# Ledger of designs, part 9: designed miniproteins, single chains, continued (4)

Each design is a single chain, and the fold is of that chain. pLDDT is the mean over its residues in the fold that is shown.

## One batch from the design tools (miniprotein)

Design m12285
Fold by ESMFold2-Fast:
Structure m12285 (fold): chain A 69 residues (1-69)
Amino acid sequence: SGSEKIMEKMKKILNTPITDEEVEKAKALLREAGRDKIVELLTKAKNNETLLLEALSVEEAKKIKEKVK
């Protein structure tokens, strides 16, 4: 399916899939920055990999991955 291919591409770019723990850390960081709308999108993205990629560009996802560690 398309979502599986998108997730595989994202795993290669991020070197690991985004875990629930990393999502929660990213939400905390974005909440401090006053980005509540993105926090909502990240929460919804748990059930839809396509929405995750629409909420985060590949470059933005990489930056969030680096901050969450």
Scores: mean pLDDT 53

Design m12286
Fold by ESMFold2-Fast:
Structure m12286 (fold): chain A 62 residues (1-62)
Amino acid sequence: MEEASRYAHEHMPPELAEKFSEKVRAGDLQGADELIQEAVEKGLISEEQGRRLSRLANDGVD
């Protein structure tokens, strides 16, 4: 969880990183994935960065 939030804050705009962190903390992994997909689609992060964020978000839930 903390690693996912940190990575988001390093690579995403602050507003999106905050929303992503909030969804991950709430256990809303579907909402977190939707934010990642939107960020990749808008060119804010790469597909590789999106995959890494998704993996980090899911690591704590397994």
Scores: mean pLDDT 76

Design m12287
Fold by ESMFold2-Fast:
Structure m12287 (fold): chain A 63 residues (1-63)
Amino acid sequence: SAAAEAGRRAAEGARNGAKAAEATGHVDSYKQAKEYAELAEKNIDDAEKAEEAMRKAGEASGG
């Protein structure tokens, strides 16, 4: 769904931010970006699981 895609884009941005912060040696920025990326990835997993559950429910109902 649009929510899961938005989550994936946010996680990619956060991962890129963490990678850039690590490359430049900015410890505070690295920690913040890493925490943000972890939260974004958790949200994506939750969203993807919710979408899969909805799909399964639809399939079971023949809809």
Scores: mean pLDDT 67

Design m12288
Fold by ESMFold2-Fast:
Structure m12288 (fold): chain A 68 residues (1-68)
Amino acid sequence: GPAKTAGEAVREALGTTAETFTREQAIEGLTKVTGFPKERIEEALNKVSDKDTYTLEEIDKAADVLLG
């Protein structure tokens, strides 16, 4: 759909055009976009992937975990 995804919102919040993010960038971007504390974001990211890099789709999944 035409709605902005969480991954796209994270990309804009970080001022980057990248399609993949480091764990640190994902945490910072999701904190800015969602307002959840870092610990909650780290838990959500761990449920999506154990990798040190995240795609836009993985950021969207992490946001879904955070929002329910």
Scores: mean pLDDT 79

Design m12289
Fold by ESMFold2-Fast:
Order: C-alpha cells, then structure tokens, then sequence
Structure m12289 (fold): chain A 90 residues (1-90)
C-alpha cells in the first residue's frame, strides 16, 4: 500500500498534475469509491505531497534532468516548488 502511494507520487511529479488527478479520480470511482470519499482522498494526498516539499524538489530535479520540458513548463514547475518551499519556511 505505502509502496503504491510512493509510486503514484513519483508518477504525479513526472506528469501534468491536473491530468494525473483526473486519472486518479476516475480509477477511484471505477473501484466503487464514492465521489465524496474520492475527492477527500485526493485532497489528503495532495496535502501530503505539499508537506514533502524536499522530497518533491529532489524528485522533480531528477525528472527535469531526464525529461525535456519547454521553458514555460520548467518555470511553472519551479514557481510551484518555490511557493511550496516558502510556505514551509514561514
């Protein structure tokens, strides 16, 4: 279970976040999880990812080294991580 959560976190960091959230929502609904519980699970998972800013930064740095992103996409990812890191330091 925890290993699967870690794999999903790595996959979310390697793909557009919104697209992965929609895919996860669809899979949870397909497995019979009610909409309300699925949304709560997604929200809790995203909060956990934000709380792990250092791990997320390391994973994204590794991803950027192996995946060609456009300059705009790289800036968007960098801005998101910078905001998460700043929030942690407040």
Amino acid sequence: ELEEIQRLAEELLSSPLEEQIELLRKMLLEEGVPEEEAEKAIADYLALLKASADAAEAAVARFLATHPLTPLEQRAVANHLAAAALGRQL
Scores: mean pLDDT 61

Design m12290
Fold by ESMFold2-Fast:
Structure m12290 (fold): chain A 85 residues (1-85)
Amino acid sequence: MEVEIEATAADGSTVRGTVQADEKGAHYAAAGLMLGAAGGYTFPGDVKVRARANGGEGEAIVPKGATWEDAYRAGLEAGRKAVKG
């Protein structure tokens, strides 16, 4: 299935990514897309993460001061919610 992630920063800047994955891998795909978007940098403000997979949607927040580890975790959480409906 197609997995999409959208990360929106406090200033309104948005990064999107899309990848193909199976249902079991969809949440890991969302986490990987978010990791790529983060680039290992510290976030200056809160970032809203939205994942979409096969009609389901999930959201998570990356808090101010977070690093790539927190970005990966937020993508994983959003992806899990999207897959579960």
Scores: mean pLDDT 73

Design m12291
Fold by ESMFold2-Fast:
Structure m12291 (fold): chain A 68 residues (1-68)
Amino acid sequence: MELPEATKEELLLGLQSELHYFQKEGREEMAEKVRELIEKAKTMSKEEIKEAWKELRKELDEYMKKLK
């Protein structure tokens, strides 16, 4: 659980994993949000990605709660 600092590629891999998961589940609305962030993240710094991902994650967490 010791993560000194996530790299940009590690953040993108995390986002891609979430995208792949939602695509397999047929959750297109959540998949679109993740996909948009991934595309924007290609031109962003790792710190900008961390901030944007943190905001997106709170919305995804709320969606996951509504699945059950």
Scores: mean pLDDT 73

Design m12292
Fold by ESMFold2-Fast:
Structure m12292 (fold): chain A 82 residues (1-82)
Amino acid sequence: SEALEQLKELLEAAEKKDSEKAYEYGLKLRELLYTASKEEAREVGEFAAEAYRTEKSEGARNAAKGAVEEVQKLYPEIKIEI
């Protein structure tokens, strides 16, 4: 999934404290989620929820939480545990 790969790039940029890249990748992820299937959106949300629980970087955890919130905002029927 292109959206899932974009999430991974966002998490890496956030971990490295690359604010410019994190912002850019976050916008691209949002655009991809607008055109994603419900299945792809669920995959992104579940991966982000797992990253929120397991990442050691506060920046990466915050980016992951933001991704979960974006998925829930666009697809409120998708239930994701964080």
Scores: mean pLDDT 86

Design m12293
Fold by ESMFold2-Fast:
Structure m12293 (fold): chain A 55 residues (1-55)
Amino acid sequence: KIVEEISKKLNIPKSTASKMVKMIKKGGKSFSQISKELNIPKSTVEKAFLIVLNS
């Protein structure tokens, strides 16, 4: 459900939200690296991280 929530709140595709959640949970990558790999703003990655922490 967290992937769906992130997708809706940040207005991004569920596929992108799913990849971002997996990268955040796996760790080892900075927000800048995740931003570059998914081609999305770092601010969006940071907001997704906060949603993951509150789930």
Scores: mean pLDDT 79

Design m12294
Fold by ESMFold2-Fast:
Structure m12294 (fold): chain A 57 residues (1-57)
Amino acid sequence: VQADVDHIVAGLAGLPAAEQVARLDEAIAWIQASTHLSPEERQALVAALQAVKAQIQ
């Protein structure tokens, strides 16, 4: 979970804040739609990405 969050965040490092927020929203939507992750993994990833989004804004 944490390694996945770190990978996503690293991929955002060169982007403008508005683009970073848009990419995070896309990632959150994709994670919520994914059936391959456990409910606990989805909840943890979404919460972590929302926290990152809050820090950017």
Scores: mean pLDDT 75

Design m12295
Fold by ESMFold2-Fast:
Structure m12295 (fold): chain A 80 residues (1-80)
Amino acid sequence: MKEVEELLEYAIEKAKELGLELTEEDLEALRKIIEERIEEYKKLNIFSMERMKVEIETALELQKIGREIDEELARRKALA
């Protein structure tokens, strides 16, 4: 589905901008989530590419914050 590929590319670019490394498993999981979300929103007649992009960007920003916390905790353990 064209929308899935466009949103996946958007997510990959945003992850790179945020310094997040996405594994192959992350990409496969993300593809499935995007496909399911698009089908759900289309069924409800509320689908929008812009809405999906905002959701993806927000989720990636939250993931970055989580990884920064994990990295800080790991650094503190290494210095102890």
Scores: mean pLDDT 78

Design m12296
Fold by ESMFold2-Fast:
Structure m12296 (fold): chain A 84 residues (1-84)
Amino acid sequence: EKEEVMLARNKEIFEETKIGTSFSTMKEGDKFEDNEIVQRVYEFGREQGAEKHIVLPEEVSTSQLTEKFEVIRAVVKGEDEERA
């Protein structure tokens, strides 16, 4: 249902926009807000009914890239884990 649609969309965004590659090419100190692909994922989450987008850190850390992917996934699913 909705979950399957969101997973399919996340896969398409990941493959078409190359978000994974974009994160891999970012250096420590680069800002997520300067990455257009990350911003587009934000907008996708809002369009899917998320009233709030996730708060990304100002700078990228290699050790935290995996966690940032999970937060982006939550936004496109419209989940609010902070309230849980």
Scores: mean pLDDT 46

Design m12297
Fold by ESMFold2-Fast:
Formats: C-alpha cells, sequence, structure tokens
Structure m12297 (fold): chain A 95 residues (1-95)
C-alpha cells in the first residue's frame, strides 16, 4: 500500500509538471514515459526508506521524509543519489 501511495503522489506531481509545461499533443507519450519513471521512483523511494531505517531512523519518520521528497518533485535520479549516499554511510558504520 505504501509503494502504491508514493507512486500515485509522484504520478500526480508529474502530471502537474506536464500541464505546467503547456504540453498538449505530446501528453500521451509523456504520460507513458512518466508511468515507467514513476515505477522506478517508487522502487527507489522504498529502497531509500529501507536505508534510512537501517541508519536508525524510525520507520514512520523515514516514510514521512521520503513522501515529502516525492511530493516536492524529487526525480528518480535524485532519489538514486540519496540512496547511494545513505548506503555509503551504512558501509562506513560497519567499520
Amino acid sequence: SMLEELVERARERVRRRIAEAGRTMAVLEEEEAADEELTRLGLLALEYIEALVELGRPSADAVAEVEALVEAGASAEELARLVERARREIEERKR
């Protein structure tokens, strides 16, 4: 359910960006590409939640932080960088 909620919020954000860009005839192609990106965004969001929990964040706080990032319009690339940074910190703590 959490992943579905994150994907739906990300979908709404992407649709808003497409509308703001004034796209009309390209909207269908953008929506199809957006659905693929939203799936990737949802998976990265889940991975980031898991990494934050491993770093000692309460699950509810990790979820709230990631939801806020997605609602603020974080891209899959931005989430991937956050995941990489969090995973690096986890590895450093294993020493």
Scores: mean pLDDT 70

Design m12298
Fold by ESMFold2-Fast:
Formats: C-alpha cells, structure tokens, sequence
Structure m12298 (fold): chain A 65 residues (1-65)
C-alpha cells in the first residue's frame, strides 16, 4: 500500500522537476503515468495518493467520488 503512494510521490516529483527544468515532454510523460497510477488505485487509498501528489505539485487535488 505505502509503496503505491511512494510511487505516486516519485512520479509527481519527477514531473515537477522536469517541468521546472523546461523539459516539458518529460514532465507531461511523468504526469500521464501519475494520472494512470492514481486511477488504478483502490478508492480507499486514492484520497491519500491524491493528497500526496498534490503536496509535491503544490496544488490541492480533489478525489472524484
């Protein structure tokens, strides 16, 4: 469980760092992988994963019901 959240944080961090470095293509690719991972998570942990990703990206992500 925690390993999936750690993967979410890692992908969010990589996307942010690539974007800040001006590597838009890499940032978009990591963001796409992050979105797929978030959608694949069970509802019970999805909220925590969205919160963790939001903290890394500096935004509040809303979990869809």
Amino acid sequence: MQEKIDQVVELARKSKEAGEAGDVDTAVEHARQLDELLKSLPPEVRKKAYEAAGKVLGVDLIVPE
Scores: mean pLDDT 74

Design m12299
Fold by ESMFold2-Fast:
Structure m12299 (fold): chain A 68 residues (1-68)
Amino acid sequence: MPSPVQQLGAALTELIENRAPLEEIEAAARALVDAHAQEQGLSAEERETLTRMAVALARQELARALAA
């Protein structure tokens, strides 16, 4: 069966493709990082850094989709 990380990654991609509200995309990005951090045993600092990066990247991808 697909992992939680794979399922959440697919959901995030679908939200961006469907140009969902920014708050839903950000929530999906945070959930993806949370699942990944749990699987990898990441520290709180690593998790916070990845969350900030994932949210920034998701916002950038949404902006690109909206500009297309």
Scores: mean pLDDT 80

Design m12300
Fold by ESMFold2-Fast:
Structure m12300 (fold): chain A 105 residues (1-105)
Amino acid sequence: ALEKLIKRLEELIAKLEELKKTLTPEQQAVVDKFIAFARQFIDFLRNLPNLSLSQARAGLAALEQQADAVVDEALKHPDLPEEVKKLMSEVMGLLQMLKKVLEVE
């Protein structure tokens, strides 16, 4: 199950890296910060089987704070292409899905 989440995140990062090549330097900086967040999300998922439930919840809370910060930064750039915004939204959707799983277990 975690392998599918990691693979999807890697696919979304690859698409963001490709779209980044067509962006302005200011837009590239925003996307780079988001990619860094997404890579931390992958690292969390890879380590998740080694964490207690309380550690997993604490790590998720830290990821959510990072996610909020990068989303807030992206919202300051209304000129970001819709394709970039859609990919970012998909990453956030995966984080919300993980949150629901950890909240009910």
Scores: mean pLDDT 85

Design m12301
Fold by ESMFold2-Fast:
Structure m12301 (fold): chain A 87 residues (1-87)
Amino acid sequence: AQEYIKLGDEYEAKGDYKKAGDYYLEAGRIYEEQGNYQEAINSYVRAAELYKKAGDYKKAVEAETEAGILMIKGYILEGKVPEIEKV
């Protein structure tokens, strides 16, 4: 996971936002598989931002969707879910 973050930072510095996004997306997947949901969410959000800078809105939406699903999954497991008023 850390190696992909470093590669993402390297490619972002070079202005290759699409490759930077691809590396952050891969880091997010590895963190997710490790159960590190906060780092996975951060990585997916960063991937989405990088894809938007690259003009790849389809991949940006895909990364944002992964982050959203993982937020719900992570907060359920942590016991911190948004309070839903029971009707």
Scores: mean pLDDT 74

Design m12302
Fold by ESMFold2-Fast:
Structure m12302 (fold): chain A 65 residues (1-65)
Amino acid sequence: MELIEKWAKNLIKNSELPVELEEVKKKIIESVGSENEEEIVNYILKTTGLKSKEEIYKYLDESLE
């Protein structure tokens, strides 16, 4: 599963809102200004306070799996 999809699912799960996955992915891309995975990682780091790409994946694994 792609990082943007995992992050979008995490946002949906935590918001408890009946929102479409594709709509959330679109909003993430608009906020980042790019579809590039490295830029999405950097955006998540800046907005969450997480310190590394590894921490993002660990957080998502614990939240989704």
Scores: mean pLDDT 75

Design m12303
Fold by ESMFold2-Fast:
Structure m12303 (fold): chain A 61 residues (1-61)
Amino acid sequence: SDLDLALHILQKTDVPQEEHEATAQEIVDDARGFSKALGLPESLIPKLIEHYVDTYLTYRT
């Protein structure tokens, strides 16, 4: 579900298809780690995934 969301968002970007699984896993792990460290509800994880994808795309340039 979280991984599927990250993969779905990445499919709409210019990131190469072969990088999607590794990138999605890293984004999910970062979002979940952040949420767990701060005691945030799981309902915020999808929003965090969107923000981490945007961050990845910004710093990839």
Scores: mean pLDDT 78

Design m12304
Fold by ESMFold2-Fast:
Structure m12304 (fold): chain A 102 residues (1-102)
Amino acid sequence: MEELKKIYEKVKSLLTPEQQAELDRLEAEIDANKDKMTAEQFYYEAKRLYEAAQESKDPEKKLLLYGRAILFYLKAAEMDPSRREEFLELAKKIYEEVEKLK
């Protein structure tokens, strides 16, 4: 968990203050509704966001979509600890893509 949280924090730190506030609001909404959602739903949403990020030609939008994808992987890992390593590896892959944007 600590490693996945650190990856999320690193990507979030590269965003604008407005985009960081957007991620903070999204995290609050996820946490408020987590009992109504499954780890599998978070996993598929993260995959959808990752694919959208790869298709985006706007670097700022791309970075925000990568940040959102990592957040959903983080929440999926919190709900299903047995798949934590899988979600960490997927988040690390996204972080490598983020580093290439610099």
Scores: mean pLDDT 85

Design m12305
Fold by ESMFold2-Fast:
Structure m12305 (fold): chain A 63 residues (1-63)
Amino acid sequence: SDAEQVAREAVAILREAADAGDFSLTDEEAVRQARDRLGSKVPVAQALAVLDAMSAAALAAFS
């Protein structure tokens, strides 16, 4: 889905920012940048919900 693609792109943006030492970038801002990059019109809230679910799954794996 578009929301899933935007969420995946937002994760890539957040990883790149963190690797560069930038921890000021919020999930919401990363989603907005991902939407712009992909030309997606999916609501920010919908993509954030997918990103939150993906982050929760990743944290559960990081025991």
Scores: mean pLDDT 79

Design m12306
Fold by ESMFold2-Fast:
Structure m12306 (fold): chain A 82 residues (1-82)
Amino acid sequence: SAAEAEARLVEAVDALDLERQQAASLGLMYIGSLRAQGKDDVADEATARLAEVIEAAEDVEELNEGILEVIKEADKKLEEAE
């Protein structure tokens, strides 16, 4: 569910140090942008995927790469929906 995905993302971000929280902010801003555009389904999927990326990343570089992949995946889905 959307609420479950959001709760998981919040918990994952809260467990990060400041440097990783700053990296994760790009993903959070992107999701916020999707919601502002009314693209809630894509935002919900991006939220769940970002939580997975944060939980799996061992360092900031891997986290940054994972965040960019989440953005690419969401952008591709938006293009296919048009």
Scores: mean pLDDT 80

Design m12307
Fold by ESMFold2-Fast:
Structure m12307 (fold): chain A 89 residues (1-89)
Amino acid sequence: MEELVERALEGDYEALLKFIEEEAKRFGLSEEDVKFILELTEKAYKELGLRAALMTASYALALVVEGKSKEEIREKIEEALKKYKENLK
């Protein structure tokens, strides 16, 4: 687990995907929840790169485990990514 997070931070997107899959399996998440997390993660990766994708995946996983709605998760992720983007300027 730790190794996958470290590799993701070094620019390994495949390590990030494996991290998401292993955490989802550990928490017993549904296929729908995993797909939702992957969609948010891919969007962040394409727009802002791997660091933003890792942050998005970790935060979305935590919110899904806490039982937050998809709408609330999207709102919180969008707010976090907006702050991340502002700090890149």
Scores: mean pLDDT 77

Design m12308
Fold by ESMFold2-Fast:
Structure m12308 (fold): chain A 69 residues (1-69)
Amino acid sequence: MEEALAAVERAREAASAAIRAAKAGDTQKANEYIKEAERYLEEARRAGASESALADIEQSIKLARQLVE
């Protein structure tokens, strides 16, 4: 549980950073943060994070990718 919460927090921070970088036009940093968020999302899933937490992170990653496109 503790491990899942830590991974969720890191994934959310990375997704937020990706959105900010994408809005600033920094495509390279946005893509790096998206990759980081996806990695922590996978770790959170394996650690047993709730479906609602995983879905929230996935939506943030999708938003960041849309902003980069």
Scores: mean pLDDT 84

Design m12309
Fold by ESMFold2-Fast:
Structure m12309 (fold): chain A 85 residues (1-85)
Amino acid sequence: DAVARAAEALRAAGVTDPEALLALLPQFTDELGYVSLDAFRALLDAAGQPLSDEAAEAAFRALDPDGRGRVPAALLEAALRLLAS
């Protein structure tokens, strides 16, 4: 389950306020429906959930195992909703 793996990666990285990230996610999603690593870092900062560069990169790599440099916002949204539950 890709969503469950993504939620666990976010939890392992130290995400403690998934609802704050969910509220801001649309502002950091590009026109094609993706979130880049830079946008992901900016989202974490905006939500008051700063992670170390290493933790943010580790979480992002778990969400982007093919190394494309972007994650579908729909996957991140579903993972954050699961983590918030």
Scores: mean pLDDT 83

Design m12310
Fold by ESMFold2-Fast:
Order: C-alpha cells, then sequence, then structure tokens
Structure m12310 (fold): chain A 102 residues (1-102)
C-alpha cells in the first residue's frame, strides 16, 4: 500500500540520518562499527515489522521504541557522548511522529 511505501521511505531516510550522525561524530572507529551494526539490525527488524501483514501502526511504533532503546543501551555501554546519543534519539522521535502522520 502507499502508506507502507511512505513508512519504508521515512524509515530509510531516518536511518540514513543516524548513520550520518555516527560518521560525522568524533567517535572511535570501534564505537562507529558497533553502533552502525546495531542501526543496520534495527532497520532490518523494523522493515520486517512494517512488512508483516498482521502489524498495526501501534505494533510498528512499539518496535521503533524497542530498537531506539537497544541503540541507546549500546551507545551508553560504548561511552558514546550524550550529545551524539541525543541527536540519534531525536531522529527516532521525529520518525515516530512522521509514521503517525502517514
Amino acid sequence: SEKKEKAIKALEEAYKRILEIIDNSGLTPEQKEVLKREVERAKKRLIEKINDPNSTLEDILAELQREALRILVTAIMLNVPDSVIDEIQRVFLELAEKLKEI
């Protein structure tokens, strides 16, 4: 459906922005590699959730919140600066609002 296509496009744009935040940050190569892997896994799981015919918008938003939390926990464990964590979390919040408007 057009709503599903819009959701996937919004997701792809948000994840591209998160990867750009990570790449443009003062993070170490190790921090960047681990965070990028979690971001890629999160994107894959969320696309799978959007593609599930039994998923509601509430289910998709719940999955988005779970993925945002996993990335937050990983970033904290890696001692990523709060400023970088805040930028990434803001993108997730913007994505959640965009998904509600489709």
Scores: mean pLDDT 88

Design m12311
Fold by ESMFold2-Fast:
Structure m12311 (fold): chain A 65 residues (1-65)
Amino acid sequence: SLIEEAAKNNPLLPQEKLDELEAEYPLLVEGWVNAGFPRELAEKMAEGILEEDLRYYILQAEKAA
């Protein structure tokens, strides 16, 4: 998964933030599906949001180190 790869490659990422993102992903997917989007599209949209959040938290973790 994107989160597992980010954690492996960015050891400075807080576990708390990784846990939050792992919990958030299925909620985003189900939210889009419930809004009437196809599951495949919902998964792609949720992945895009997750990728942006990971990029942001990586940058913040590096600044804090």
Scores: mean pLDDT 79

Design m12312
Fold by ESMFold2-Fast:
Structure m12312 (fold): chain A 112 residues (1-112)
Amino acid sequence: MKGIPLEKLLEHAERLLPQAEAEGDVAVIGINREKRLGVLLTIPADASDEEIEAVAKRLKEAGVDEAIVFGPRDTAERLAEALKKYGIKKVHIADSAQEALELLREEVERIK
């Protein structure tokens, strides 16, 4: 999987998720639990279905098995559905940057 260690991802997410919330973007944190690696991507709230499916497919191909999605509800839900369609079984939708960070911290702890 192409990604960074979860502890380093958490440090980046602590800055990037509040910024995505302020900008009104959708953020997705993709996690590979076995390899302890993750990725953080942002997409615009007005992303097309094709863009959303391309992101979901890319995350699945990268070996993501868990995802945390945060952002404007409509686009966040559409992305979560696409992630599940592509076989990412564990998908969480966070209502805030703070909740997304809390969920990521729990995953870092669980994988120890």
Scores: mean pLDDT 82

Design m12313
Fold by ESMFold2-Fast:
Structure m12313 (fold): chain A 62 residues (1-62)
Amino acid sequence: MFDREALREYLSELSIETVEQLIQAIRELLETDRSLSEANKKELTQVLELMEEILEEMKRKS
């Protein structure tokens, strides 16, 4: 699992719109890419959940 603090810092520097686009891209990848292992799918799902939490924080603070 990658560094959660580094991800939070990186995403907080981005615009809300950019973070939303990244979340959608990951969702699309999970839906369309059949070459992903079940372990990789679970890891990407955890990343997606964390990114959505960060996005919610960003929207609250504007």
Scores: mean pLDDT 76

Design m12314
Fold by ESMFold2-Fast:
Structure m12314 (fold): chain A 57 residues (1-57)
Amino acid sequence: STKEGAAAQARRAAEAGNSSGAGAAAVIHSDLKEKGEAAGRYAEQGDAEGAERAALA
């Protein structure tokens, strides 16, 4: 998926309260694990915009 597509999925998962899904959606490659962790943490806080931004970074 595109980076923008991953970010959109991360945002939707965070809006649904699915922090693990937000983290997974943000990870395109194993090298991007840190983006997934950041997106998951933002989603845990209810910050869908933060999850999207983490996936786009």
Scores: mean pLDDT 70

Design m12315
Fold by ESMFold2-Fast:
Structure m12315 (fold): chain A 89 residues (1-89)
Amino acid sequence: MIKFEELSPKQQGAALKLLIEVLKSLNGESDKSLEEIIEEIKKQFKLSDEEFEKLKEAIQEFVENSKDPLKEAEELYEKYYKNLEELKE
């Protein structure tokens, strides 16, 4: 199982954003389907299918080791990975 720490910085940001959007959708805070969320994240972060599979494994490991996955993911994303969302240097 791939650990979150084994992902590249781009993949870490993508994984956190994917997790946040998915959990918000499941909590009823977003009307976006899981398919729409996945497509938006793959396009935004320019992920290959292979990179996306790594994200799924890392997200699973992150969730299993977190007491509050949504809160922890939001705090990490805002603090370290927000700039990676735009893919601008």
Scores: mean pLDDT 75

Design m12316
Fold by ESMFold2-Fast:
Structure m12316 (fold): chain A 93 residues (1-93)
Amino acid sequence: LAANALLAAGNALKAAGSNDSAIAAYKAAIALNSNLATAYLNLGDALAALGNYNSAIAAYKKAIAIYTALNLFANLDTAKANLASAKNNLAAQ
């Protein structure tokens, strides 16, 4: 319950461009529910927006692992595409 509220707060902060605050909210959501794959996916997006591609890659890999383990395949393509983009951006640094 509280984890989903923190995920929603993180999403609102990210939409407002407050990526640092969004990251804190997503990490808090994950601390309450470590299987919240959407929080890892959105954490990766916020980290990538700040240019922190190494941490974004780690978050995306975790999201992919959870989506795969829970058979939530609809989000796998998005997570894999975002992972590939983060790796390409890291290689360009």
Scores: mean pLDDT 84

Design m12317
Fold by ESMFold2-Fast:
Structure m12317 (fold): chain A 95 residues (1-95)
Amino acid sequence: HMEELEKKVAELMREVARAFTEGDYEKAIEAYDKLVEVLEEMAKKATPEQRKAILEDIERVLRDMIEAAKKAGNEDKVKEYQERLDRVRKELESL
């Protein structure tokens, strides 16, 4: 159900904020990975108009994930998230 997915997004955003406050960037990355999975599930259930908004949210989250990965010193994750971001941007341009 969409309302349940929206609640999960809010909870995961709070986990990310907490992890950043604690300086635990690996924990933030873990929460972000879960957040993107929930947003992708929402996008699959969404109308085309709703999907655009969700993809914009995924783009924002991926930009924040790149920052967290850089602070964690995880170059492999920086590259992975940048490649995902490029794909999301390309999909948004086609909408």
Scores: mean pLDDT 82

Design m12318
Fold by ESMFold2-Fast:
Structure m12318 (fold): chain A 85 residues (1-85)
Amino acid sequence: MEEAVQKLLQRLADLIARAEALAKQTNNSPDAVQALKLAKQAQALVDQAGQQDIGDISGADFLKKLDDLIKQAEDLIAKAEASLK
């Protein structure tokens, strides 16, 4: 379980870096900007969970929401990358 959480946090950091690079390269394309917003929402969810009582939110529900946000950001990054062709 710890390994899965660490992988998600690493993927999130990589997504933020990629979204920022794509936003710069595409001159703030809508897809790149939206991907960055979703990645930052995922980061805010991580930060909020660190401050909340973990008993109120099951670990499974939290990880599912985080994974869903990361997947949505990855899809938008792929669309932004495709627009560079």
Scores: mean pLDDT 73

Design m12319
Fold by ESMFold2-Fast:
Structure m12319 (fold): chain A 86 residues (1-86)
Amino acid sequence: MLEEILKDLSEEQKEVIRYVAEKLREIGDEIDKEIAAAQAALDQMKAALAAGDLARAEAILADFEATLGSKALTESIREKLARFLE
């Protein structure tokens, strides 16, 4: 896939694309960590609901929604991506 795209480009353009691809992998790893944290929070919420602890489930849900819907968290990832695509 990537190698096929690179073969039609100049050597200088290939170097830039390889650099960008490496940086995109770093950003992807950070996103994956955030998704894993959100999944863990969801599992904890399900366990709290199964135990009948509504207050704990609501607290976990609030943290989960704050993590997934946080503009600051989303902007951190987007700003990193934007800086590499400038």
Scores: mean pLDDT 60

Design m12320
Fold by ESMFold2-Fast:
Structure m12320 (fold): chain A 126 residues (1-126)
Amino acid sequence: LDDFLKYLKELAKTNPELAAFLGMFYARLALQQKRYEDALKVVDFLIEMFPEAKDSPFAWYIRGLAYYGLGKYEEAARDFKKAAEQAVKNGRLDLARESYRLAAEAYEKMGKTDEAEKWRQKADEL
């Protein structure tokens, strides 16, 4: 992973769009393989290297999934809500609904049933 992150940093100097694409592709692949800490490390690196990634719902969504896989439900709920907010701003209503539902699931895992119901309702209202 560290060699891959060094590669992305070098690639970003000449082709930042390709570096961001490859990093997100790796993070998604790491999630699929349940390598949640690797997915977090890559997404955090991309957010630090490409500040515009903070405006992308996809970056927050992937990070939320990684936190959820690690059982870090409070961090997962935070990131899923952020993903949903950015998805609404970007007109990505399907991603916004999914992200609010995942936030509700994270709150349910924490035993916060009232909060979970609130975020399910927001998803249904979209």
Scores: mean pLDDT 87

